# Ledger of designs, part 53: designed miniproteins, single chains, continued (4)

Each design is a single chain, and the fold is of that chain. pLDDT is the mean over its residues in the fold that is shown.

## One batch from the design tools (miniprotein)

Design m13826
Fold by ESMFold2-Fast:
Structure m13826 (fold): chain A 86 residues (1-86)
Amino acid sequence: SPEEKLQRIRALLGEVSALLGKAARLLDENNAPEEVREAFYRRVREIEQRILAAQSQSLDEQLRTLEEVLREARELLEEVEAEVAR
């Protein structure tokens, strides 16, 4: 149903936000180099632009985009965790 799809969209947005927030905190807590922070925030901006662009699409297309973005956010967090684990 459309209501279930909207609930899933909200859940996915929350998960993406939480993952990106965790990555940002790890960079801050570990005094990551400026070049690493710049690369991270460039990717965050790309993710945000894709989410914004998807808002004008169908719910099914929004879900597809958010599932892709969620995978990218997980990968980005893993990259940040590897960087700070030096």
Scores: mean pLDDT 89

Design m13827
Fold by ESMFold2-Fast:
Structure m13827 (fold): chain A 96 residues (1-96)
Amino acid sequence: MEGDVEKLTREEIIELLEERKKLIEEKLAKSKELSEDEEIVALLTMSEIYEIAEKDKETAKKLFEEAKKKLEERSEELAKEAEEQRKKIIEEAKKH
């Protein structure tokens, strides 16, 4: 709340999120080499970034659906929790 943190502009925050997005996109491009756990985490994180930072709801939903399908293979409970968490994130994003 003080110093350089207060000086970060909205655009600088978005740029940091876009940098993280590129890192995750690179990992997803190599998804065949990732463990399923790593792929699921990457897909979930990327979905959140697209929903909040990029405002690309279509890509966010697609990434989430891929992650959810993989989660369902492991645990239906985890898939349900992920879906509930996503709804909560969307509602919070609407309120700014």
Scores: mean pLDDT 65

Design m13828
Fold by ESMFold2-Fast:
Structure m13828 (fold): chain A 81 residues (1-81)
Amino acid sequence: ALAEIEKLYAELKELVKKLEEAIKNGDIETARKLHEEMAELADRIRELYNAAPSREARDLLLEAFDLLGKAQELLKKAEKE
């Protein structure tokens, strides 16, 4: 349960790095696809948390949705150019 959430959160952090690099390179289509993958991972974390709630899992869930929100704002700024 928690180990699976930790694994998904680590994967989410790697997707953020890839999204930032895609935006830096002007590859907005790839950045959009990466943001979609991040949303799917955040949803999986939420489902795992609901199945086995803990304080540690809740903290990772909140961190995951914070990262998703930051990625969305970064993508929105890139799309305005």
Scores: mean pLDDT 84

Design m13829
Fold by ESMFold2-Fast:
Structure m13829 (fold): chain A 68 residues (1-68)
Amino acid sequence: SGDGVISFEEFKEMINSMLKAMGLPPLSDTEIRVIMLQIDKDGDGVIDQEELDEFLRRVQEAARRAAE
């Protein structure tokens, strides 16, 4: 998408891509929505690229510590 925000489908693809890289099964649509709501405190259903980047950074750090 060219509008500078992350859609549900784009977010789902990114998360499931990361899970696949870790050897984990993909998340359901419901689980992805719950995660999006945790990032989007206002519940607008929209995630900014900056909010996504911060979330991914936290997830990657947690995964790295768990993998050690």
Scores: mean pLDDT 72

Design m13830
Fold by ESMFold2-Fast:
Structure m13830 (fold): chain A 109 residues (1-109)
Amino acid sequence: MSDLTKFFQAVANKDLETAIEYFNRAVENLENYSEDELLLMLTSMLHTLPDVETAVALVEKLVDALVKNKQYDLAEKLLRTARILAEQRGDEATAARFQALLEEIKKNS
């Protein structure tokens, strides 16, 4: 069974600890995942996690890994998606934090 399959089974079962574990494994092995798979994993975590600070930390970890891999376009796309989801939740402070990270990537790309 693939790590991606295990991740989505954990999300479906609301097993947040296992979902976070497999998300972290994906961040450590970015080359094994498509852009669409990484986006789907991120959006699934942001919809499933009740704790905003944990969700922000996972977004920042994924973005940092993508920047280190010079995948700037994907990092920008993920931050825009995370910002929109934060705005939809009425969390303007978190949306502003993702926007600041997006601007930092644009300056360094």
Scores: mean pLDDT 81

Design m13831
Fold by ESMFold2-Fast:
Structure m13831 (fold): chain A 94 residues (1-94)
Amino acid sequence: SEAYELLDRVGRLLIEQGADPDLVQDLVDRIKKLLEKADPDTQEQVTKELRRILRLLEEGADPQEAVALLAGILSALDNGHDIRDVVDSVRKML
């Protein structure tokens, strides 16, 4: 899955950039588990947001901002909310 590969890449880069490894690994694992049950449209939205997060990290963004965006994805998946709407709300608070 492209979403799984992107999650692993984002997680590794966050840890390399000094984010809490336990927090990052928990977020990645929980998102992966929820994605197994997600419909294709939701999986595509998550994949798109993960590509944006990866690009931000590669461009030197604050790892804590990327952690907040991952937490937003997890929250949206866990509560059945639109991924883009929740992630856009998190971005406005950063």
Scores: mean pLDDT 87

Design m13832
Fold by ESMFold2-Fast:
Structure m13832 (fold): chain A 73 residues (1-73)
Amino acid sequence: SEAMLKIAELVEKNLGEEGKIAALVLREYKDASKEAQSSAISGVVKGLREKGKEELAKKIEEIAKEAGLEIEK
């Protein structure tokens, strides 16, 4: 999934070491089911919001929506 790779690049670029770990997980899930991809992205978005990274979380949600992946609450 191009969306998973694009999100992984954004996370890696903006979060340093924590971003590198999250990016590895997202890249692992690039060929997984849509449900698994949505779950992985939802976890990343939740973690970003807990850290006050709201703008990055919104960008990731937008990329996921464009790819037909829904973010769970």
Scores: mean pLDDT 80

Design m13833
Fold by ESMFold2-Fast:
Structure m13833 (fold): chain A 68 residues (1-68)
Amino acid sequence: LTAEQKAVREAIDKVKDKLTPLEIEVLRMAVFDGLSLEEIAERLGVSVKTVRAALKKASIAVQDELDK
């Protein structure tokens, strides 16, 4: 893992109780599996709009944790 990926993993563990399972899963697939929003939407059976909203919320929570 890159330093960024390691930091994101630790931040996810700290914020997982603040996020829905969908938001956590979307973030993990984007960061660790390198999947596109379209691929994540297909795998989870949701719209790309739903994936984008979930990823944005999860990314903000993780970024706020990393900035502390």
Scores: mean pLDDT 77

Design m13834
Fold by ESMFold2-Fast:
Structure m13834 (fold): chain A 70 residues (1-70)
Amino acid sequence: NYEELQKLIEKYKGKPAYSEEEKKEYIDYMVNEFKLPREAAERLVEFLNKHKIKPDKEDFKKLVELLKNG
């Protein structure tokens, strides 16, 4: 759910977990592998960055599936 994702991003303001280069890599990965809209990928990366969550590929799939099923 887009609204839930946005609220989580706003609620939690952690330290950055990703470098700028890593953010771009993860965004491109989601867009190319999962065909996720770039805006959605950017929001998800910002959420992960704020929470210091660097998921492996399987956890990344779970997050993408959450957006797809919303």
Scores: mean pLDDT 66

Design m13835
Fold by ESMFold2-Fast:
Structure m13835 (fold): chain A 70 residues (1-70)
Amino acid sequence: SFEAIDAEAARYARETAQADLDGLVKRMEEAVKKGDKNEAVAIYVAGMLIAAFAGLDPTPLLEKGDELLK
């Protein structure tokens, strides 16, 4: 069924987006550690876009952004 394939593809896309988002949180922490505030802000913006498009919870990224970019 096309519906079953579509649902599984959406699940893989969501899982991939979640892994990417989790990776961006860690990359933002590393950018802040090395003093690259521009990279940290760019990562934050990219993560927010991924969360919005994939329908993921942005809360962990928002909390890290508030902590690290303030």
Scores: mean pLDDT 80

Design m13836
Fold by ESMFold2-Fast:
Structure m13836 (fold): chain A 99 residues (1-99)
Amino acid sequence: SIAELSEEIAKLREELIESILKQKLKEAGLPIPADFRAEPTTAEQAAVKQEVLKLLNEMENALIDEDEEKYEKLLSTLDEESQEIAEKYKEKVKELKES
C-alpha cells in the first residue's frame, strides 16, 4: 500500500501543478497549452510556470514543517479546483508520513 500511496501522491502532485498553472495562465491572459508537461514556448509562459513551481515548493515545505496555517494561507490564493486537489494532496502526504 505504500507503493500505491506514493503513486497517488505523484498523480495528485501532477494534477495540482496542472490546475494551478491553468489558473495562473488564465489570470495572465496567456494561452493554455494542450500538454502541461511540455517546455514553455514563450518567456511569459516560462515565468508563470516558474512561479507555480515556487508556490508548490512553498506548499511542500509547509507540509514538511507541519505549518498548517501557512499551507491554508497558500491554498486561499488558489481557485476552488486547485484547493480541492491541494487538500487531497495534503491528506495523502500525511498518510505516507504516518505509515
Scores: mean pLDDT 83

Design m13837
Fold by ESMFold2-Fast:
Structure m13837 (fold): chain A 87 residues (1-87)
Amino acid sequence: SAEIEQLRRKVDSLETGIELLREQLEAGKIAPSVAVQLAEELVRAAEDVLRQAEELGDTETKERAKKIIEEARELIKEADPNHVLEA
């Protein structure tokens, strides 16, 4: 399915995004507050992919999207342990 292929490309991009963000944060190249903002954007994008994957029955993309959400939330917690995640 073309829709499944598109979602897989999106999840690949999000995985790259979280990896780069973690590398930049660990290298001190990005402020923790900026890392939190970018990680929150990754959570929102991954939640959109998760919804679409559930609708299409793409279990692989669904699980990958869940992992990205978890990794992004963990990064937010590490960068600012007192930060409240907005719904």
Scores: mean pLDDT 84

Design m13838
Fold by ESMFold2-Fast:
Structure m13838 (fold): chain A 102 residues (1-102)
Amino acid sequence: AVEYAEKAIEYAKKGDYKKAREYLEEALRKLSLGANTRLEKGEEVPKEVEELLEKAEEYIEKGDEYLPKAAEYVRKAAELTREEDVERGEKKLEELKRKAAE
């Protein structure tokens, strides 16, 4: 998700708004898949991620000149989501190591 948001920023800065929107849509699609997976596991989507995505949507609606700002908010949301996934993965790995040692 982060890579697609960064490419969206790059293309928007170059004035290629069509490619910027395509990469932004892919970043949002990947974030939505991650959020749905969390909801299926009974986990909440962090409020900070929701607030960043709401700001991104507002800037997308304001027009092409605001796409760099929209993509920056999506990038921040993706980074926060990635950090939580890494931390949870580490805890799960430590639990599995303890069970294997018993």
Scores: mean pLDDT 70

Design m13839
Fold by ESMFold2-Fast:
Structure m13839 (fold): chain A 72 residues (1-72)
Amino acid sequence: METEKMTYEEAIKKLEEEGASSNIAAAVARAAENLGGEPVIAEDEKEGKWAFQAEMVDGKLMITMTKLEEAK
C-alpha cells in the first residue's frame, strides 16, 4: 500500500496540482475536522480508493493518505 504523510496545506496543494476530484479534497478536509478519529475513506474513478487520517504533530495538522485500491 502507498502511504504518504504531510501537512494539511501540503495535502490540499498536492491534490489541486494533481487534479484530484472534489470528493478526494472533501475527504481530506473531513479528516482534518475529525482530528484523531477514524480514517475518512473516499473513492475517485481516476485516483482509486483512499483513506485519510489527521493528527497533530508538534502543533502542525498532519494528514496521512493511504491508497487502498487502484482506480478501475
Scores: mean pLDDT 76

Design m13840
Fold by ESMFold2-Fast:
Structure m13840 (fold): chain A 81 residues (1-81)
Amino acid sequence: MRGEARGPLNSDESLIEGARKAAEAAGVDPELAIQYARETGGRHSAGGFGGGAAAAMKQNIDVRAEGGPLGDESWGRVERA
């Protein structure tokens, strides 16, 4: 596991893989997770932080789907999770 600046959540493959893993961990629909990941640039799709990020992403998706652009705060929790 060497290398830095790899797996930027900018690549389609990395986005899908990260979103799928995060969705599985949080119990979120992978299609929804992928859509959200693309919209946010993949910051919540891949689990650079691990399972905590997946849980935070689920909450962010939920808020965004019904609340709108009110989920930026979730990013801070993902970082701490």
Scores: mean pLDDT 50

Design m13841
Fold by ESMFold2-Fast:
Structure m13841 (fold): chain A 62 residues (1-62)
Amino acid sequence: MTLEERILEARNLLMQLPDEVAAEARKAYDAAIQAFMDGDVERGEKLAKTALEKAREAAQRV
């Protein structure tokens, strides 16, 4: 899975989840986008992976 695919999957999952359940994943997603805007690709990739993992875990609870 490419980095772009991970970001899109995380975003799609977060849009379907209640705010309470998705709060941590949304934080990680926002931090990933901020890191990419700052040019920190390595940090952005790590945070994108974390956002996707947290989003998937949150989706599994629904």
Scores: mean pLDDT 76

Design m13842
Fold by ESMFold2-Fast:
Structure m13842 (fold): chain A 73 residues (1-73)
Amino acid sequence: SSVQQLVQLQVRYIAIQSEIYLGEKTRDVGLIQEAIRQGDELLAEAKKINAPQSFIDKIEGLIARGRGLLDKL
């Protein structure tokens, strides 16, 4: 169902957010790069299922945060 698909994407969002948080705290460039790749994949899937714009905005913000961290590491 569309509800189950959205819940699965939300779980993936939390995992990616956790990877970015851990990468920032441990200064792990590779972990942040991997989280950004997973984020780009999640963004494509969210757009494909026409997820709420608020959720798409959250994913885009998370990717931007990860990229900003790479510029400083």
Scores: mean pLDDT 89

Design m13843
Fold by ESMFold2-Fast:
Structure m13843 (fold): chain A 92 residues (1-92)
Amino acid sequence: SMEKEELKRRAERLVEEADELERALEAKHQQLVKQGAPLEVRREVVLLGASVGALRLELLTMIKYIDSLDPEEVRERIRRLEARLEELRAQA
């Protein structure tokens, strides 16, 4: 249906945003390593990256099985994941 195609496009945009954030966090981690930053500071960036990666995987899994899912459940999951991505971005 057109509704599922729209939800898929929304989820794909969130995947792109999560991928960009994960790459930015990996670059930040590499810079911190080069600068000899304390282990605790480097660990925080790695854990944030892992959280973003997990969110991206959840989005990709939802996209893969979208035809089997209820559109309203997909919409609610997208809203939750979008809010969580904004929360993670604020911590970056």
Scores: mean pLDDT 89

Design m13844
Fold by ESMFold2-Fast:
Structure m13844 (fold): chain A 110 residues (1-110)
Amino acid sequence: SSAKEEQELKRKAVSLMFRGLALVVEMDMEGATPERLEELRRVVEELIELSKKLKSDLDKAQVLSMAGRMAKRAGLRDLAEEVKKELEPFTSSEDPEVAALAKKAIEEIE
């Protein structure tokens, strides 16, 4: 069902966000190796693609916000710019919570 598919996508997003956070913490403690940076790049790319499949604009913006923050923290400027482009349409959302989240995320990624 559509609801079951959405719940599975949300679980995948949470798992990816947790993996990305663990990589950022590991890099802060032990150093940003090329291997860790490449793993984080894959996590961010997967989060961007997964955000496109989510139904809720709020969920999309939350996932993109986290992806962009991780990309910025790791110096993955190309992915940070891609996330900003994906967030830009949400800054004009009819939902003020979505619009506020997207605007804040873009400012924090810059």
Scores: mean pLDDT 89

Design m13845
Fold by ESMFold2-Fast:
Formats: sequence, structure tokens, C-alpha cells
Structure m13845 (fold): chain A 81 residues (1-81)
Amino acid sequence: MLEEQIKAVEEQIKEARELLENTELEEEEREELEKLLKQAEESVERAKELIEKDPLLAEIELGVAAVAVAVVITVLKRKKK
């Protein structure tokens, strides 16, 4: 069910984007979280490319994206009122 996992991570990225937009942050901190979100987005895109060629590597890339997004969401939720 890689397609379902990809969709779940894409939804988490969307949630992280919405939280980032709605959270008051210092400029440096915002830039750092933005970079982490971009890395997660790139890992998801790579997972999509690898799903047919190397399913194991696709799962690894998806896992990396999921962890990165989870960190961003956790940090943002802690700072959100």
C-alpha cells in the first residue's frame, strides 16, 4: 500500500505547511523548518519515482519524508497557541 502511504505523507506535508503559515516564528527558525519541509517534499517526489524501480528505496525515502514532516509538525504545534 505504498500509494496510501504516499498520500498520508502528502497530507502531513500539507498540514505542516498550514501550521507553518499560521505560526509566529523567528525568521531563522522559519527558514530552517521551511528547508526541512522542502526536503520532505523532495523525498516524497523521489519515492514516487522509485516505486516501480526500487520499492525498498521508495519506502526508505517515504520514511525519511514522514520523519521530517513529523518533526516539523511537532515543533509547530508546540509553538502554536
Scores: mean pLDDT 80

Design m13846
Fold by ESMFold2-Fast:
Structure m13846 (fold): chain A 91 residues (1-91)
Amino acid sequence: GLDEIEKKIEEALKKAKELGDSTTAKIAEQLLKKVKQLKNGKKVDKLDVEVLIGLAGIARGVYKLIGDEESAKIADEVLEAGEKLLKIIEE
């Protein structure tokens, strides 16, 4: 549900900030904003969530290529949470 997705994004955001990964942190902050909008009964644009998922995927790919396994793992956690959020929006 939305509460589980919110918690996962908040945990990933905290880890990204601890690693100094401002890119993944900003993506997680925007996804968290979308979760909070949905919890408040507001409409969320599916395309906005798809773009944020794409950005998390790119960040993960870049970190894997440069050998930053810790940042790649956090970006992957953000990607997975975004995909779960997208499924809820599509229902």
Scores: mean pLDDT 88

Design m13847
Fold by ESMFold2-Fast:
Structure m13847 (fold): chain A 81 residues (1-81)
Amino acid sequence: SESLEYFEKLLREKGEGILSEENFEMLIKTFKETNAKVKLSKEEIEKIVERFVESLEGQEVSPTAASLQFIGIIEDVLLEK
């Protein structure tokens, strides 16, 4: 999926030094599952990644906590139709 490839590239570029490899794998999985149910545009993907990375700045989070926070940001972006 072009959306998945774009998401992974953007997440790795913006999340470098903030996210562990385990966190990257969990977030990619979460995005893949979410994007199968809700079609996300490149603009929505950019907003989600930027808000998510900003929300983690200076914080260490578990993969599970990061995934839940990520889902919340996706829901917020979708409500901004």
Scores: mean pLDDT 77

Design m13848
Fold by ESMFold2-Fast:
Structure m13848 (fold): chain A 98 residues (1-98)
Amino acid sequence: SMGDELGRRGLEAVRAGDAEGAIEVAEEFAKLGRVSSVYGLSGLARSRGMDEAAKRILELADEARKKYGPSEEEKVTREIGRKLREIGDEIQEELEKK
């Protein structure tokens, strides 16, 4: 898919130390509403010491999230977090009944 090709380009850019190429791929992912992919590319760039590129890509991810909303992956993660909080609250309530 086009997303798989962009992912490969992003990985190659980061591995090559190509900050401009990594940012360009992030902009393309952002235009497609692939917010999680933009966040992932920011983290990958940071792991390779490309701190300024990682910061710029993170800004693009935050802008895309505001425009397109949370990705399906983010929605699932939020739902899991909500359920874990509810379980924690139930356990705490049961402990307080003793």
Scores: mean pLDDT 77

Design m13849
Fold by ESMFold2-Fast:
Structure m13849 (fold): chain A 100 residues (1-100)
Amino acid sequence: SFLAELDAKAQALLEAGAAPEERLRLRLLAEVAGIELARRYGDAEERAQAEAREAAMLRHLQTVMGLDPEEAERRLAELRELVRSHLESIEADVEAELAA
């Protein structure tokens, strides 16, 4: 659901002729969401892959986007917190629905 919402928003921005930086932001957010989902709901192999994907993302932020290591970790932490807050909201809604 969250990944589907991000994909729909990315498509809408693409159709509206959004700037490259907006598309990049959504792509980074989608990757962080995938990593967080694998950590919360994945098996041992999927969790190990999530750790590798996070390391690859930090490397990408440093080498391709030119961020300092501290800036890259700060950016990743900010994206992770945004994803975490959204997932917790969805989990609360699902729990409420199941209790009804």
Scores: mean pLDDT 73

Design m13850
Fold by ESMFold2-Fast:
Structure m13850 (fold): chain A 82 residues (1-82)
Amino acid sequence: SELREAALKAAKAGNDLETVRYIEELKKKGASVDELTEVGLVAAEAGNVRAALRAIEALKEKGASQEKIDEVRAAAEAGAAR
């Protein structure tokens, strides 16, 4: 929970490198597809495109559904267009 909370806080703050570090640690600790999706969406909403793309790669590695991957991708594209 502490790691997830830290990841969400960094993602919301737009701290690209810190968010990427937390995504990698969450993946290493066996975080769920839902947890990685949440961090990716929060990063995307904050305009943190690099972290959102890293979350997409983590989702692909964990075998997440195409719908979940597309959700994070769409949010990242919308954030980048702003």
Scores: mean pLDDT 82

Design m13851
Fold by ESMFold2-Fast:
Structure m13851 (fold): chain A 56 residues (1-56)
Amino acid sequence: EEEIRQRIAELWKERLKIKRDMANAKAQGNTDKAAELEKRYKEIEEEIDRLVRELA
């Protein structure tokens, strides 16, 4: 359980970084990179949701 909670915390930190990188890519007009980062953001959210369910 503790390792799962630690992993969730790490994923939250990674998600925040990706959100910033995505905003920067959009500001630069790099739509392809922004779309790729958005996909990774969703993947991380799905992994967090899965791990939260494991704690149930």
Scores: mean pLDDT 81

Design m13852
Fold by ESMFold2-Fast:
Structure m13852 (fold): chain A 86 residues (1-86)
Amino acid sequence: AQSLSGEELARAVAKVVRDFLANLDKIKNPEVLPLSEEDVRAAVARAVAILKKAGLMSEAEAARAASLDFELQSELVKRMLEALGE
């Protein structure tokens, strides 16, 4: 994916995912993006697949991110986009 290309961007996104998973209990009001549930889940799946291929994410971390509820996945997508400079 062009938006996740580059070693620096990949490392920034991997850090965002790890920090998010470490702080799930502190996320009191996850922001739901104006995207479909299908688009949000596809974005998370694509991001974790790219990070796994780059060696920046474990299978366990990827599985945990993919198993999140839609609201938490939407918040995660928002945080990943912020890390990409959106």
Scores: mean pLDDT 77

Design m13853
Fold by ESMFold2-Fast:
Structure m13853 (fold): chain A 93 residues (1-93)
Amino acid sequence: MAELEEELKKKVEETVKEQIEILDKKINELLSQGKREEAIKLVETTIEGVEELRRRAQEALAQDPNNMLARATIELAEKLLPYLEEKLKELKE
């Protein structure tokens, strides 16, 4: 049981790290091309998508408190959103 919970937490952490790396690569590529506004739009769209994903997961968890996928999705969103917000701040400065 504890081992499975640790593996799920590890998978969430790995997924967050991979998504950050993919996003950073795309942002840097857009910035190297002088497409700052497109980079800003990419981050804003990603934030909107992550917030919607979290909302749906919260709704699913309210219907079934034992929904492990919903819990993992909420954790993923809560870890990813602070990085996206910081990135958006950097791009708008």
Scores: mean pLDDT 82

Design m13854
Fold by ESMFold2-Fast:
Structure m13854 (fold): chain A 79 residues (1-79)
Amino acid sequence: SEARRLVDEAIARLRAGDFEAALELARKAAEALAKEYPKDPIGSLALLFALVAAFIEAGRYEEANELVRYFMKLVEEEE
């Protein structure tokens, strides 16, 4: 899925120390996850949790929180 690709790329950039690129990719991942959520809620949430956990491990707590809030807003807009 596109969401999985974007999550994997965001985590790779985060591990490389490219926090700006990681955040940009993570925001795109959240958008892709929100689009995929209605058809695969469990898979989408698992990928979101992996992404959020990676940001927390990197000490990027504010960005992790922003990603969760952004995803929730996008999912609510599709109801």
Scores: mean pLDDT 83

Design m13855
Fold by ESMFold2-Fast:
Order: C-alpha cells, then structure tokens, then sequence
Structure m13855 (fold): chain A 97 residues (1-97)
C-alpha cells in the first residue's frame, strides 16, 4: 500500500516548490534551483509508485520555476542546476503519458 508514501512525497514536493518560489522572491536563484531539482526527483518517485497525474502536475510546476530561474539568474551554477531540473521534469512529463 503506497498511499501514505504517495501523500508524504507529494507534501514534500509541494514544500520544495514553495521554498523555490520564496527563494526566487529573495533573488536566491542557486537555492531556488536546488529546491526545484529536489521537487522533480520527488515527482519521479511518485511516477514510479504509479501516481502519474500527481507526478505530471508537480513536474509542470517545477518546469515553470526552472524556466523562470533560467530567465532571471546570471549565476552559472544556478543556470546549470535549473537546466538539469528542466531536463528531468521533461522526462517525468514524457513518462507520465
């Protein structure tokens, strides 16, 4: 029974996405990129558990935040992490079909 694990992963992913948005508001793009990447990893775990629709929604949100970071930051480390998050989010979206 993966329901409780699915709930825990979903709440953790939502928390990571919220922390990413807060970091963006503060101009902390490296911190934001790390949170987005973590959210995508959690979405992938949800996909592996069979929660395709939840994984897709979280990956779509992570994709949007990764794109925003890439547009707004000049930090090459933050850009690299955001690009990794974007690529992984795209993989989750393809697998969630």
Amino acid sequence: VDVLRGIALTLEAIGELLEAEMAIEKGKYLEAAKHVLRAVELAKKLLELGFKKLAKKLAEQALALAQKILEETTDPEAKALAEEALAKAEEVLKEAE
Scores: mean pLDDT 89

Design m13856
Fold by ESMFold2-Fast:
Structure m13856 (fold): chain A 59 residues (1-59)
Amino acid sequence: MDEEEQKAFRAAFSAAIDRAFMREKGIEPPDTEEVKREEEEFRKALEEMDKLIIEHLLK
């Protein structure tokens, strides 16, 4: 794995942990553009992977 991928994983884990802690403390996470963009990129990646898997299975 490239260093860039490792940094991406660490960033994702850090973000997930921060979000979990904020929700448990009852602090509502702010609807910032950064949060929305991160979710959008994550959803796009999942959707792209799902399409690849479906096409590969269906041929």
Scores: mean pLDDT 64

Design m13857
Fold by ESMFold2-Fast:
Structure m13857 (fold): chain A 100 residues (1-100)
Amino acid sequence: SAIDEIKALLDEMTAGLLSLIEDEAIRAEIQALHDEALARLDAATTPEELEAVVIEYLGGVGRLLRQAEARGLPAEKIEQAEKLAKQFYVEAFEIIDRLR
């Protein structure tokens, strides 16, 4: 299903972020963000609700990346995380657009 495809992308995105970030508090926040996104995907019934989950997840990721940068995460790891976020956005929206 489209929800299962988005969940798989979300799992890959979250795993990628966790591979780049060593700060335990930020890692815990990323995991909580992932768990909330999964629960919301299970409850979603429209493409618009799926879009909202993706956008809110990426907004949370963006905030946590700014925190990680402030705590000393190197620029190359921020760039890698931003590339993961961009790829996730593109692929998730391609899946959602197929439902329209």
Scores: mean pLDDT 90

Design m13858
Fold by ESMFold2-Fast:
Structure m13858 (fold): chain A 72 residues (1-72)
Amino acid sequence: MPAPPAEPYKAPEVTLPDDPSLSEEERQERLERMRQATEAGSKASKEAVKEGKSDEEVQTLSSLAAREEAER
């Protein structure tokens, strides 16, 4: 038999909780949407910083860009 795990800590893995009600396609789609929204928000925040926007403005623009991407 293979040896039992020597250490309880393992490299962190990003996975959705066990939910049999979600199909594999639905899980993939949600992960992709989350990635797309995060990317759009990050890009918008970097551009706002380049324009010298305030921290509040940067966060607002980032959130708006992420929401617009998610609505597509």
Scores: mean pLDDT 66

Design m13859
Fold by ESMFold2-Fast:
Structure m13859 (fold): chain A 108 residues (1-108)
Amino acid sequence: EIEQAMQAAMERAKERERRNHKLIQALQSFAEVMKGTEIAKEIQSMLEKMEQGNVDEAKAAFSDLLVHIRNERLAKNKKDGENALHKLFQKVSTLFTEYSEQEKRSKE
């Protein structure tokens, strides 16, 4: 009775934790690539928020960073060398979107 309800809740929590872990891994990989830059420091802040369970705050910080870098790229940019950074931002953005969409689909 109560065990089935608790088990379902725990299974949903494990699935969320699995998705959260993938986001953390992607952000860690991004921080490694950006090592020694101010961007790496911002990503480290996002990682700390993710580890605290504050996914929405991490997503907001990522959105702010993405807008900032996109604006800088538009101001200074030739496409050479920038494709790798753009792909990393797209990958992290996709993972945040997938996280949000799957949470919505679990609601009825």
Scores: mean pLDDT 68

